# Designed miniproteins, single chains, continued (3): the designs that were tried, part 22

Each design is a single chain, and the fold is of that chain. pLDDT is the mean over its residues in the fold that is shown.

## One batch from the design tools (miniprotein)

Design m8733
Fold by ESMFold2-Fast:
Structure m8733 (fold): chain A 114 residues (1-114)
Amino acid sequence: DIDALAARALAGDRRARLQLSLRETPVILDLLREVARIIEAGMTPENRRRVVSLLTAAALIAIGAGDTETARLVAETLARVDAAPSRDQALAVVEAAIAAVEARAAALRAELAA
C-alpha cells in the first residue's frame, strides 16, 4: 500500500523511492497533458493562471514522492512557459517536459528491473 511504500522510502529504501516516484508519474503526466491542452486553447489570463496552478501541483506531487529531479524539471518548465514569447513555443516547452518525464520513467523502470 502507498503508506507502507512512503514509510520505506522515507527510511532510505532506494527501491521504495523509485517505486513511489513511478507510482506518481501517471498523475504528473496527466497534469502536463492538461497544461498542453490549455495552452492549445489559448493563453488568456485565466488559462495562464490554470497553467501555473497545474504545474505547481505537479511539482508538489514530485516533491511529496521524493523525486527532486522531476520536481526541478517541472519548475524549469513553469519558468520556460512563463518566459515563452509565443503559444507555439510554450506548447513545445510542455511537450519536451512530457517527453523528458516519460524518458525518466522508462529509465527508473529499467533500474528497478536490474
Scores: mean pLDDT 85

Design m8734
Fold by ESMFold2-Fast:
Structure m8734 (fold): chain A 90 residues (1-90)
Amino acid sequence: SELEKKMEIREKNLENLMKILNLPKEVQDEIRSLMEQIREAVKNRDIEALQKVYAEAAEKLRKAKDPRVKLAYLFVGVSALEAIRELQRL
């Protein structure tokens, strides 16, 4: 699927972003978990699961104090939103 390839590229870009931002390991593990949920939801065409990830990323973004952590969760949220939009077009 073209969308699956696009999400794989986004996951790789996010791994690079986390290295550049030098995020705490706990935050990196949470972000990897959310991206894995996006990948699985895209594979299963599960829009509800993607909406749940988007909501969680938005909540984490709002609660985070560190601008680097906010940027990483913003990237997760945008990735989930893009996946939702592409699946709704299909």
Scores: mean pLDDT 87

Design m8735
Fold by ESMFold2-Fast:
Structure m8735 (fold): chain A 90 residues (1-90)
Amino acid sequence: IEKILNMSDEELIQLIREMEKLKDEYMSKHAGSLTDEGLIEYLAEWLQEKYNLPPDDAKLVAKILLEVLSKNGISDQEMVDLLRNSIRKY
């Protein structure tokens, strides 16, 4: 989790965009059988592989990223601020 908190704003924006892409890919593959739990597990697995996060930390970050992505009409900077504040709260 510290690896994510220590990312620059630009790196976090890139992470958010990559997560959005992965979410869209998962939703396309699982049309008609989509679960929030399945999506969180899919994103958490990718975070474990790319950033070597512990499973619990990866699952927490995946949940927070999905909450951030659910916010419509906010800027990239507002998404970064929400992500950092949400992670720090835990």
Scores: mean pLDDT 75

Design m8736
Fold by ESMFold2-Fast:
Structure m8736 (fold): chain A 67 residues (1-67)
Amino acid sequence: SPREELLRAIKEVAQELVDNPDITVEELRARFDELLAKLPPLTPEEQAFVDGARAGLERFHEALRAE
């Protein structure tokens, strides 16, 4: 299901943040967009879920950099 693939992609990006804490927000966004481009067009509900997950990953990135 698209939701399961989105969750997997989110988990992979989160793991990349842990492994590469020096990754920039721009690189993080590009990586997330690249993964989403491989999926079919999202419904508005799936898009809202993705937007929330993206914001969460950006906060996670900030938390890792804050130590």
Scores: mean pLDDT 74

Design m8737
Fold by ESMFold2-Fast:
Structure m8737 (fold): chain A 59 residues (1-59)
Amino acid sequence: MSEAEKIALAADAALAKVIANPTTSAKAAADAAIAQLSLPASLLPSIMALINQKVAALL
């Protein structure tokens, strides 16, 4: 799986968590998605950027 696919998968998983529980911070959701998917923590900034972009588009 490419790095871009990993970032997209983690961002989608984190966004689903935020939608299910809006009190969850984007960072907490991203950290949980990284742990669940066993991804490198170095991807966190890219995942956070994508989550923030997607959340802003929905709100």
Scores: mean pLDDT 76

Design m8738
Fold by ESMFold2-Fast:
Structure m8738 (fold): chain A 85 residues (1-85)
Amino acid sequence: SVRDELLARAEALLAEIVALDPSLRPLADQLMATLRDPAATPEQIAAQMRRLAEAVRATGDPRLEALMDELERLVLQLMLLREAE
């Protein structure tokens, strides 16, 4: 399904983020668990995305910032699919 493809792409991007900065693993794992949870609220997803984005920004690594931008686009698509029946 499109949802499963987007989740797989999000998991791959989070794996790349963690490979560049292993300290981000707990935030990445928490976000991925929330994205897989059908009961997760948009507010919970947004809060976890903000925490990860802030941690990425703190590194000053443009590679991490580029991966985060791609992740934000994928998560937006996932959230739109959740609102569709």
Scores: mean pLDDT 86

Design m8739
Fold by ESMFold2-Fast:
Structure m8739 (fold): chain A 115 residues (1-115)
Amino acid sequence: AGAERLQRYILRLRAGYEVAKKYSEEAHKKNPKIAEVLKALSDAYRAGLEAIEEGPEAATRYAQAKRDFDKKVEEALKGPYGKEVKEMIKKVNEESDTLADEELARRRQERAAAA
């Protein structure tokens, strides 16, 4: 239970990093303001992964990356792209949850087959 919860948490941070980075790069040429918010989301997920591995200094960087992301979201929501930013963040989160759950299910199946 506890080990699987930690594994799912790590997989979700990894998926969030990869999906947010992908959408940030895709958005860069079309809307750099949306790309900037998604880049900050990607950076926050990466800092979250580093916080698990490196301890208190990395945890401080993760807290800062989350604040930076929150600030960029707040700024974007006051501007003309607020709705699109909300929809893109929702899409990143939903796709990241799906990828994390699928990978966790695959690992569970592989462990059951190996036992």
Scores: mean pLDDT 86

Design m8740
Fold by ESMFold2-Fast:
Structure m8740 (fold): chain A 97 residues (1-97)
Amino acid sequence: MEKELKELEEYYKRALEKIPELAEETVNYLNENPEEVRRQLEETLATDPNPNIRARAELVLELLKQDREEQKRALEEYLRKELEERKEKAVKKLEEK
């Protein structure tokens, strides 16, 4: 049955529509206490053994150097790219049945 595939596609469509709101919420969070966020990210970059987590910490640290408008733009682009990659992987996994 194609129901799982349709549900998956609908889920990603709804998630894509929420990206601007999610980016705005994230930017608000980052700018609410930027010094504490920076400190936590620097600690993660120095101590976390996972290179993917360190790469994300580095990305967010770079975003903290930008103004709010640029942070939102960069986050929307990042979230859209992540979502598209996740959708592609999920669809392929479902088709392998």
Scores: mean pLDDT 77

Design m8741
Fold by ESMFold2-Fast:
Structure m8741 (fold): chain A 77 residues (1-77)
Amino acid sequence: GPAAAEAARRGSVEGYKRGNGTQEAADIAFRGSAEGEGPVGHAINAGRGATDMGGLSPWQVAYAGGGAARGNTEAAG
């Protein structure tokens, strides 16, 4: 939901600032979307659903989803 998306986004931003691979995770998520449905595409689609509910941009949610999937699962909680 929106709260989980916001928590994931915050964790993603924090991870990016610390250089823990959030940018790479976001890149992988975007490529998964372009290549069709897969585990990464699933994360992006879940993020897109959360965007409508939470008012976050698709870019912010994709970043949050990528960060949560790859490094900081606490942020997604």
Scores: mean pLDDT 45

Design m8742
Fold by ESMFold2-Fast:
Structure m8742 (fold): chain A 58 residues (1-58)
Amino acid sequence: IVAKHDLTAAGIKKGEKFKVNYITQGTFTTTFHVTDENGKGSDITVPSGSEDKYFEKV
């Protein structure tokens, strides 16, 4: 996935790419469990149903 907008609170810049390892869907949020280009794992949480507003699948 690639970030469509800057998410400053999460330290994410527009155009950053992440490899999605798996997705956990909660009642109101979707969490992407990702790995960056340096192999560092992180969790990115967005409101459910708005995933395509924040990230593009590449």
Scores: mean pLDDT 72

Design m8743
Fold by ESMFold2-Fast:
Structure m8743 (fold): chain A 94 residues (1-94)
Amino acid sequence: SIEELEKEYKELVEELKKKASEEMQKIIDRSEEVLKEALSLMSDEEKKRLLEAAITFVKEAIELLDKGDYEGAKRTVEFLLLFLEHELKRIKEK
């Protein structure tokens, strides 16, 4: 369900933020703002796809941090933000 995906995303983001640098935390916070805005404009089917994609990025960033790849993790959260900003722009142009 969407509610289960939103809960999973929130829990993963909280885990990521505990491990993340201050610079990464700012990118993550911006990503959460953009995601929230995009979700408010989306159908349930679009919400599910966006949340599944966001969850995948967050899981990858956590795995990279756990392996000590801080540069890879930072790039992953930067790509997440770019992806979410692109999706928000696409939805607003609808």
Scores: mean pLDDT 87

Design m8744
Fold by ESMFold2-Fast:
Structure m8744 (fold): chain A 67 residues (1-67)
Amino acid sequence: MAEEAKKKAEEILKGTLEHLRAQGVDVSNLKVEVKAEEKDGVLTVTVTITDTATGEKTTLTGSVPLE
């Protein structure tokens, strides 16, 4: 179960970075942090994107039901 949460967090991190790169964003200046917590069959994922040049932060939170 903990490994499922890790895999899901890694896929979300990859997807986020690939999406930003596809949009022409220089990801070398971005710090992306993914936190995943599972409770009662629901995976809550928080993605924090920090632009290290400006210090600007964007936070995205979503919940994914697990089977």
Scores: mean pLDDT 72

Design m8745
Fold by ESMFold2-Fast:
Structure m8745 (fold): chain A 97 residues (1-97)
Amino acid sequence: SSLAEETKKRFDAILEELEPKLYEALEKELSAEEIKKLYPDLSTEEFVARARMAVGAAETVLLLEYSDPEAKEALAEKVKEWEERIAKAEERMKAEE
């Protein structure tokens, strides 16, 4: 539906605006080496924490903007998608430690 699609697009736009390099790293499934080049001063744990904070911030903004159940379901799907992207990035980074 239009509302679900709009909510999903807005989540991605907010996340990209808040953390453009982090958005790129997770969306393009960059290697651990490429992520370390973008964030040379962050440990794996610090990168994961920063990514989770960005996802949480985007979620909070949209929860305040949309009260509709359809938008909330779309938002939950996007949060799950990005949590899975973060988990995969963490696995890649830990494999190269």
Scores: mean pLDDT 88

Design m8746
Fold by ESMFold2-Fast:
Structure m8746 (fold): chain A 114 residues (1-114)
Amino acid sequence: SYREHALARLPELERELAAVLGPEVAAHLTRALEAVIRGEPMEVVLAHIEAALALAREHLTPEQVDLTELIAASILILAERDRAAQAELIAAAEEGFAAAVEKARAIIAEALAK
């Protein structure tokens, strides 16, 4: 039931993300989140995160890249159930957007190094 409700919200989220980040980056971020909700292997989540980040860094503005990194880090926190990383990202966000982006980049780098 909860999984069904979460999955039903993904098309709306993808449309909202596409309006800001474009359809390709939005699709990969949404597929990564769907993989987490469905309990798919971490390799599927990481593949979509890496694709979203590569596309954003090549084609989007710095502000859009920052937003992509924040969303990617949030998906990775959910996938790994990393409460410590979640607390650190929330604390950084309370300091400001730039601090949140710096912490998001650290979370992404650690996840991709494994």
Scores: mean pLDDT 87

Design m8747
Fold by ESMFold2-Fast:
Structure m8747 (fold): chain A 65 residues (1-65)
Amino acid sequence: MTEYAVEHRVEDGRTTTTLTAPDEAAFREAVAALEAAGARLVSETPTRAVLRDPAGSEYVVELAP
């Protein structure tokens, strides 16, 4: 099973969930899973993706350095 480091942060009434993916396959899997769950891709680079759900929660997927 792919293990992500997960962090929840609340700022200005918004919840930001950060997922740190150990490799590119895990990074792509996390983005695809969040989109399947109803989140919308806001921005994407090869090492960082930002998604938002309909409730306004933000998800950040980062590739481990």
Scores: mean pLDDT 76

Design m8748
Fold by ESMFold2-Fast:
Structure m8748 (fold): chain A 95 residues (1-95)
Amino acid sequence: MSVKDQADLANKAVDDIMSSVKTQSVGQASQTARNVINDLIRTTDPSQSGRAAVNYAVGRIAKNSSKSVAIAVAQAARDAGFIPDSADAIIKKLG
């Protein structure tokens, strides 16, 4: 997958999650966010650029959403083993 395709997927994931944060309950938005990040991880490659795209999406959500949604996306990325150090840092800061 190209770097541009990975970046486009990451931006779409952020937009989808931020839309759910604005329109859904915290619990539903957290579930949507976890599902969207898991889908992003499955569609990106495990290269440095794929990890950077997922890290960008998770970081942007952590800065712009509620603590619950931020923890949900960080936990999804950690559980997938894709960006575990960055995800753990977010969980420690917010948890």
Scores: mean pLDDT 81

Design m8749
Fold by ESMFold2-Fast:
Structure m8749 (fold): chain A 100 residues (1-100)
Amino acid sequence: SMKEQKLEEIKKIQKEILDSEDPEEMVKLFKELVKKLKEYLKSLSPEELKKLAPDLIEEFEQVADLIIEKAKLAKNEKAVKEVEELRQEFLEFVEKLLAE
């Protein structure tokens, strides 16, 4: 299904981030992850959102933390800032979506 296909794309991007050693590449992939997660969550019913969103948010937070940690080790302050801004954008999106 289209929803299963989107979830597989999300998992693929997450794996590519985990396999990357380049903070710049990780930030680019994280930006795509945010875009794909927003599209996926918007496609869900309110019932599906309540069931699926918590685990997706937890996985997203873990990925964000990993990129920030690797970027800090690389002394890439720009990458740290970009990931923190993208994380905040996504969490605000989710908060608004769940309030509907």
Scores: mean pLDDT 87

Design m8750
Fold by ESMFold2-Fast:
Structure m8750 (fold): chain A 104 residues (1-104)
Amino acid sequence: MIDLVVQSLVAIAVQKGDEKLLELIKKFNEYIKNKDWEGALESLAEIFELLGQDELAEAIRNLDLEKAFQLLDEEGKSKLHFDDEAIEALKKLLEKMVEEIKKK
């Protein structure tokens, strides 16, 4: 799940030649490994802002899963070049992150 999301984001960053995006993806993966769910969520939102997905980034920061999932269904393939498996993996990761944040 997490590995597929990270791999999909890395593929986009490499295609764009965006070193700052690669740095944020590395930080995102580190936050996930350390179970820093707030840090992971903020870094993921920053990644989507760098990808020009400001509305998705805002939905993620607001813990608005319904809006985030709608945007991923509408734009995930066309604007992020994610396949169905990567979109499903990202949705499951977002659900887990939001659940863990809301427990605190």
Scores: mean pLDDT 82

Design m8751
Fold by ESMFold2-Fast:
Structure m8751 (fold): chain A 68 residues (1-68)
Amino acid sequence: SNQQASDLYRQASEAKRRGDLDEAAQLARQAGQLAGWSQEEIDRFVEHVRTDPDAADTLDDQADLLAS
């Protein structure tokens, strides 16, 4: 559901902010799958989550979008 995906994006943001990149990547992947993203979209987003220092803000934006 959108609420479950939103909650996972929020958890991924928190994991990213504490420096747990593996947890953040796994939670972002699960959120993308629940949100109906393609595997290619998920893989690109997970790479962004791992490498971009601002990715926690992107994860929060995705959570907010799905909770609206």
Scores: mean pLDDT 85

Design m8752
Fold by ESMFold2-Fast:
Structure m8752 (fold): chain A 59 residues (1-59)
Amino acid sequence: NPEKPQYVVPSLVRYGMNQKKVDELLATIKDKGITDNKEIVKLMLPLGSQSHVDDVLAY
């Protein structure tokens, strides 16, 4: 769901991303006030492949 960033994180972790690093990025996103799921996923791209990102964005 593009309106709920909280659903992006579990999807990314399912693709083998490090939970601690994802949590650190979420803290940065919150500090900067980023609410767009597409921007959040783009910021997390270095932690996964484009196919993982496409699956998360399609949800």
Scores: mean pLDDT 57

Design m8753
Fold by ESMFold2-Fast:
Structure m8753 (fold): chain A 75 residues (1-75)
Amino acid sequence: MAEVVRELGEEIARAVEAGDTRKAAVLLTALALRLVGEGLSELALETTRRLKEAIDAKDPEAVREAAEEAARRVE
């Protein structure tokens, strides 16, 4: 699970770097659904809020930081 969170987080960060806000939003939804599917609904809600703020700020490093924090919480 942690590796999947890190991988999706990196893909979101790359989409933000490319200016592809739509792709970033789709990947964010995929990450949220994956966390919910694992029974981590509260973490999904928190992580979605942080990632959306980072995406809206066009900050790929903030995206990576939020994803890494979520990944550490699922190890």
Scores: mean pLDDT 85

Design m8754
Fold by ESMFold2-Fast:
Structure m8754 (fold): chain A 87 residues (1-87)
Amino acid sequence: MDDDGNTGFANFAAGTLRKVSNNLNQNGQQFNQTDTQKGNQLNQMAQQTDDVANQVDNSSVSDQQSYAQQGIQTANQNQNQMNSINS
């Protein structure tokens, strides 16, 4: 019951985090061919973003909304940082 009680927002947050992580990883792989430092930075951000998604998935129902909100903030920050690196 606890793990299922508020899954809609948590699933959305985790999905958003994993999408951002995948985008960061793809950009990191592309940059590793031309700029290893930028590629490594993006790959590290991808790993951290995926770790936050796993934290949302593994949270209790009472913590899920808080972790999902933090997760969305992390996704937005990492997406903005990726856009800055790509510009």
Scores: mean pLDDT 77

Design m8755
Fold by ESMFold2-Fast:
Structure m8755 (fold): chain A 78 residues (1-78)
Amino acid sequence: MKKVEELRKKLEEVFKKIQEAYKNGDRDAVLQAAAEAIRLLRELEKLGVITPEQFEAMKRALADALGIPVEELEAAAA
């Protein structure tokens, strides 16, 4: 349970970083923060908190919202 709470807090912090980077027009910072969000979502999937289908949907939604190709986001998160 504590690990899930830590992951949720980190995810909230990362989404704040994405918003700040996006507001500043810093594409590299947006990409790096988004990649970190994808890594945290993978950890939640491994813990069974979200399904693989939910993970894929969230990844695509994030890529679309930020105007980043899914392939570029996946490469940065690898």
Scores: mean pLDDT 81

Design m8756
Fold by ESMFold2-Fast:
Structure m8756 (fold): chain A 88 residues (1-88)
Amino acid sequence: AAAEEARKAFLQRLEEEAKRKEPLLEKSQKVADELRKRFPDQVVHTKEQLDAALDQLLAEDPSLQPGVDATREIMEWIERKRAEVEAL
């Protein structure tokens, strides 16, 4: 149960950090919805794949630039936390 306890503590800290990024998350969700709607076949597992999809979205709709910037900030944070979870 030591590994389970460590994972639970990490998830609690992760949720607190996520609350600090909620304004960016709200802007990012609109962009994520547009990406899934316009590019449903896009496989987004890595930051590079997401950046490519975001570039395509911006080519279609440049007005989404602020949301794309917010999405990139959130994705960098998520990748860092994902690596930490994998180490657990």
Scores: mean pLDDT 75

Design m8757
Fold by ESMFold2-Fast:
Formats: structure tokens, sequence, C-alpha cells
Structure m8757 (fold): chain A 113 residues (1-113)
């Protein structure tokens, strides 16, 4: 994991495309999340959302980063933060026509009801 994190950070430093940067930041967030390092995971997912927002055709990627950040807030018991992120992700998945993403976001919101 630490070797993979170092490699992904090096790839991120070399990346110039916002989509590629967002994907690498999402992978970093997921690795920190898998290690239980929730604050670092939140920071990387927030950076991924910012990079994905620079690409109009990357709505599905922005939605995925919002979903992943929402899952971290859910695990922290921050249910209102999680609900806001899941609602925003649902909107972006609908705009992107991502049926699987829509279903995932709807299921996450139903779990918060």
Amino acid sequence: DDELIARLKAEYEAATDPREKAELLMMLGSLYYSQGRLDEALEYYEQAIAEASKVPDAKELQAEALMNRGVVYYEQGRLEEARRLYREALRLYREAGDEAGVARAEAALAALA
C-alpha cells in the first residue's frame, strides 16, 4: 500500500490532464480510506472533486468522488454531510446518464432515511 501510494503521488505530480489528476486523486483517497485514514481520504476526494469539476464531460467522475467522500462522512456519523454529497452525486449521475451511478446514489440516500 505505501509503495502504491508513493507511485500514485509520483504519477499525480507528472499528470497535466484534470481528468487524469482526478482519477489519481480518487485512487489515493480510496487507498487512505482502506487504511482507516479517513481525514486524508476526505482531503484527496475533495481534491478529486475540484479537478473533475474542471472537465464538463467528467460529471460521472465528479459524482463518484462525491459518493466516496459521502461514504467517509457516513462512517464518521456525519449523516447530514453524507446526505448532501449523495444528493449532489445523484444530480450529476442523472445529468451524465449513468444508470449505475443513479442506482448507487439512490440506495445510499435510502440507507440514510
Scores: mean pLDDT 89

Design m8758
Fold by ESMFold2-Fast:
Structure m8758 (fold): chain A 100 residues (1-100)
Amino acid sequence: SMEEELEEKKKRLLDYADGLIDFVKEQEQKMIDYLKKQNVPKETIDQLKKVADEAIEKLNGIRKEIEKATTLEQIDRASKKLNEVLEEYKKKVQEILDKA
């Protein structure tokens, strides 16, 4: 049924959102540990932490939208937002690293 399809896609998208949050947290930890060994300035590390925190906050917001979703259109929109947050996060991280 359409209701079963919505519930299945919703569950998969929540798992994906949780995976993205864990990915950002893991990448932040790995990058910070690496950059500390390279004696990178604290300001650069603080900028990377801020970018990760902003991405996690946005991903958690979208996760709540997914939990409240009642239509396949809302699920598709949330999926696109998750990918946009990930792309913005990657771009901002690269910009910080290129300046370091």
Scores: mean pLDDT 89

Design m8759
Fold by ESMFold2-Fast:
Structure m8759 (fold): chain A 66 residues (1-66)
Amino acid sequence: DERVDELVRILRESPDPEQRLKAAEELGKIIAEGDDETQARVNEALAPLDLSDPALRQALVKGAAK
């Protein structure tokens, strides 16, 4: 929970694009490995974000594939 909130904050607010990509990969991994509650929590946290950046979307998918 705390970790998801921190990763979402990094994804929203970090000026470092590498940190944002790492946060997206880790969130993807958490979704793939988590239970239904974890998936719902991450989806809720991501809902207000504009994920139109294809690099961030690919990082999420890459994390989920690991």
Scores: mean pLDDT 73

Design m8760
Fold by ESMFold2-Fast:
Structure m8760 (fold): chain A 73 residues (1-73)
Amino acid sequence: DKMEELEKYARKHALEKLKELKENYTKEEIEELKKETEKKLQELLDKIPDGKTEALSEELVKAIAELRAIELV
Protein backbone atom coordinates (compact mmCIF):
# COMPACT_ATOMS: atom_id res chain seq x y z
CA ASP A 1 0.00 0.00 0.00
CA LYS A 2 1.09 3.57 -0.65
CA MET A 3 1.12 4.41 3.07
CA GLU A 4 3.56 1.56 3.79
CA GLU A 5 5.72 2.73 0.87
CA LEU A 6 5.72 6.30 2.26
CA GLU A 7 6.75 5.03 5.73
CA LYS A 8 9.57 2.97 4.22
CA TYR A 9 10.67 5.98 2.16
CA ALA A 10 10.58 8.22 5.25
CA ARG A 11 12.63 5.78 7.36
CA LYS A 12 15.26 5.30 4.64
CA HIS A 13 15.49 9.05 4.03
CA ALA A 14 15.80 9.79 7.76
CA LEU A 15 18.64 7.27 8.21
CA GLU A 16 20.54 8.57 5.17
CA LYS A 17 20.07 12.17 6.33
CA LEU A 18 21.20 11.29 9.87
CA LYS A 19 24.48 9.88 8.51
CA GLU A 20 25.01 12.96 6.32
CA LEU A 21 24.37 15.33 9.24
CA LYS A 22 26.77 13.48 11.56
CA GLU A 23 29.58 13.52 8.99
CA ASN A 24 29.23 16.97 7.37
CA TYR A 25 27.43 19.42 9.69
CA THR A 26 28.38 21.38 12.80
CA LYS A 27 26.02 21.74 15.79
CA GLU A 28 25.21 25.33 14.77
CA GLU A 29 24.39 24.32 11.18
CA ILE A 30 22.15 21.52 12.49
CA GLU A 31 20.25 23.95 14.77
CA GLU A 32 19.66 26.30 11.81
CA LEU A 33 18.55 23.40 9.60
CA LYS A 34 16.15 22.24 12.35
CA LYS A 35 14.43 25.65 12.42
CA GLU A 36 14.07 25.66 8.62
CA THR A 37 12.69 22.11 8.58
CA GLU A 38 10.21 22.84 11.40
CA LYS A 39 8.95 25.89 9.47
CA LYS A 40 8.59 23.85 6.26
CA LEU A 41 6.72 21.08 8.09
CA GLN A 42 4.33 23.58 9.72
CA GLU A 43 3.59 25.22 6.34
CA LEU A 44 2.84 21.82 4.80
CA LEU A 45 0.55 20.87 7.71
CA ASP A 46 -1.30 24.19 7.38
CA LYS A 47 -2.15 23.33 3.75
CA ILE A 48 -4.19 20.23 4.72
CA PRO A 49 -6.93 21.68 7.00
CA ASP A 50 -10.08 19.68 6.15
CA GLY A 51 -8.63 16.44 4.76
CA LYS A 52 -5.57 16.04 6.98
CA THR A 53 -5.19 12.24 6.73
CA GLU A 54 -6.29 12.11 3.07
CA ALA A 55 -3.87 14.88 2.03
CA LEU A 56 -0.67 13.19 3.26
CA SER A 57 1.95 13.99 0.66
CA GLU A 58 5.44 12.70 -0.04
CA GLU A 59 6.70 16.22 0.76
CA LEU A 60 5.12 16.10 4.23
CA VAL A 61 6.52 12.62 4.90
CA LYS A 62 9.98 13.72 3.74
CA ALA A 63 9.92 16.84 5.95
CA ILE A 64 8.97 14.72 9.00
CA ALA A 65 11.81 12.28 8.19
CA GLU A 66 14.33 15.13 7.87
CA LEU A 67 13.25 16.66 11.20
CA ARG A 68 13.52 13.27 12.91
CA ALA A 69 17.05 12.80 11.50
CA ILE A 70 18.07 16.27 12.74
CA GLU A 71 16.76 15.52 16.26
CA LEU A 72 18.71 12.24 16.38
CA VAL A 73 22.07 13.95 15.70
Scores: mean pLDDT 72

Design m8761
Fold by ESMFold2-Fast:
Structure m8761 (fold): chain A 61 residues (1-61)
Amino acid sequence: SLEQAKADALAFLERLRQEHADDPETVAMIDEAIERVKNAKTLEELEQVLRELIDRYAARQ
């Protein structure tokens, strides 16, 4: 369900945020993704948010 997918995504993002707590730029990207996940109305929107975050994260590594 969308609710379960959002819950799983938020748990993942909160963990990722803790891992990068000393990197304010990465934390800001994750915080933006968390808000977008909370506001997602469809699984497609949720997938798009996570894909964009992963792409941005990979580009910085």
Scores: mean pLDDT 84

Design m8762
Fold by ESMFold2-Fast:
Formats: C-alpha cells, structure tokens, sequence
Structure m8762 (fold): chain A 106 residues (1-106)
C-alpha cells in the first residue's frame, strides 16, 4: 500500500511539526499513527493498536539499523520524491518512528 504524494506529505508535515516542538518518541508515535489511520479510514482503536505495535518495535530494537536501511524500508510506502525530501529534513529517530508506524498493522 504505497501512499499518494498528498497522503505522504500530510504524514511528513505532521512529523516535522512534532520534531520541531521537541515531542517525545511515544507521543510522536501516537500522533503519527492517528494521522496514518485517518488517511487509511481506520478507527481510533486501530490507530491506538498501530501506535502500541510501533512503540513495542522501537523498544525491542536490538539491531543497529542504518539510516539507509530505514530509507529503503520507507521506499515501500512513500513516493521516491518524498523519501529524498525526508532524508534531508528528518532526524534518524523521526525516520525510525515513521518506518515503525507505516510497518505496523491495526
């Protein structure tokens, strides 16, 4: 399920705003999961499920995942132009949160 450019831009803009405010990881995951669920037409309960799965994944990450590996994963969900933009604009932590949310199922 590749996002449209408009959908991808909505998520990226939300994440940039959260990062600029110094929002903590758990809150970023919940806020991003809510927007992702909204774009997919999923329920609030499904948004919460996605956030919890993403947070669990982030907490259990035993691998030193490189930035390039995260970007390669994101290319499965986001248009190429969006991937090039976020590569320059988002921190590693924000890219990892985005990947975790997009890779989660309700």
Amino acid sequence: HILTSDEANTLVEKLIKLESKGTETTKKAFELAEEYARLRGWSEEEATSIALVAIAGLRSDKESVSKSEVLDFLSRYLPSDTVEEIKKKLSYDSLLILASVLGSRP
Scores: mean pLDDT 79

Design m8763
Fold by ESMFold2-Fast:
Structure m8763 (fold): chain A 72 residues (1-72)
Amino acid sequence: RKFAFDSALTALEQAKKNGDEETYKELLETMKEIIKRDAKSLGLPELANKEIKTIDELREAYDKLLEAFKKR
């Protein structure tokens, strides 16, 4: 759940640093899908419809998702 997102973010940064383009691309797309689904489940349409093209945008979306999870 929550820890999985932190691990994925770290892996995404490492893939970029190591030049693992395939891993980076797949991981980025997988995280986008997870964020979109969770955002929908939490009633966050802004996040679900967000344009995520870069790691920075992914991090911003993830932070908003984490904030929503905190209300749990």
Scores: mean pLDDT 73

Design m8764
Fold by ESMFold2-Fast:
Structure m8764 (fold): chain A 98 residues (1-98)
Amino acid sequence: MSREDLLAETYLALAIIGASILKKMAERGISDENDKTLAEKIVELVKEAVKLNPSYKEDARRIAELLREAAEIARKNGHQETADYFEKAAEEVEKLAE
């Protein structure tokens, strides 16, 4: 494994953890102004991971799915603005998978 491969794997792992945290927060009915920043950082992490290793495009689709699930839960809980941030992040991550 090269240093770049390890860095790509680390960025992807952080993005998965971040998306999972957003989904768990949404499930608990928690929403705050930092949700937008975290969603934007997840997109940046996936972009860097896919740039370093294009084989992670399939994993990018899984991250987009987690973000869409978080958006649906947030919307169901009445957090429309947070849901919109998560949906936008999911769309941007899905474009990286193309």
Scores: mean pLDDT 84

Design m8765
Fold by ESMFold2-Fast:
Structure m8765 (fold): chain A 56 residues (1-56)
Amino acid sequence: SRSEVARLLGERGVLADREDIAAVVRAAGSDQTAIDALVEQVKASGLSLREVIARL
């Protein structure tokens, strides 16, 4: 769900708007492992969450 994704991103220090959250739901659902992988890519690449999602 969007609320679960928002919580997981917030706990990991990633600021995300409603469109970012919707994009994560489409790409990874509410799967914690997939969300962790996206967050790791953001931190490793220095790209924004939206840019990382666009490259999936």
Scores: mean pLDDT 78

Design m8766
Fold by ESMFold2-Fast:
Structure m8766 (fold): chain A 120 residues (1-120)
Amino acid sequence: SVEEMLKEIEEEIKKAAEKLAKAKTKEEQLEILKELRERLYKVLEKYGLGKEMEELMSLSTEEIGQRVLETFRKLYPESVATIERMVQAILAEEDEELREFKLFLLIVSMLILEELVKEK
């Protein structure tokens, strides 16, 4: 169920946040984010979203940003201004690993929104 998927995602994010609070170097922080990405991807695979995630992650940063904005505009138009600011911030991110991680989270958010709408 989407509720079970959300609980697993929230628990993984919480665990990563606790580790990040203890991280002293940029390299340690990036490794924690990389592990979080792998754990979240496994959760998405468990709930049948792994292939869709891989297909989306094969797109350019700009194409991902456009897809996410189009999806939120259609399904949750009240959030569009916030999502647009997030997309612009990600496009301005100079750290490639942080950019990829933030893009991954943006896609996760979009996939969760699509699944929530389908369960109505």
Scores: mean pLDDT 83

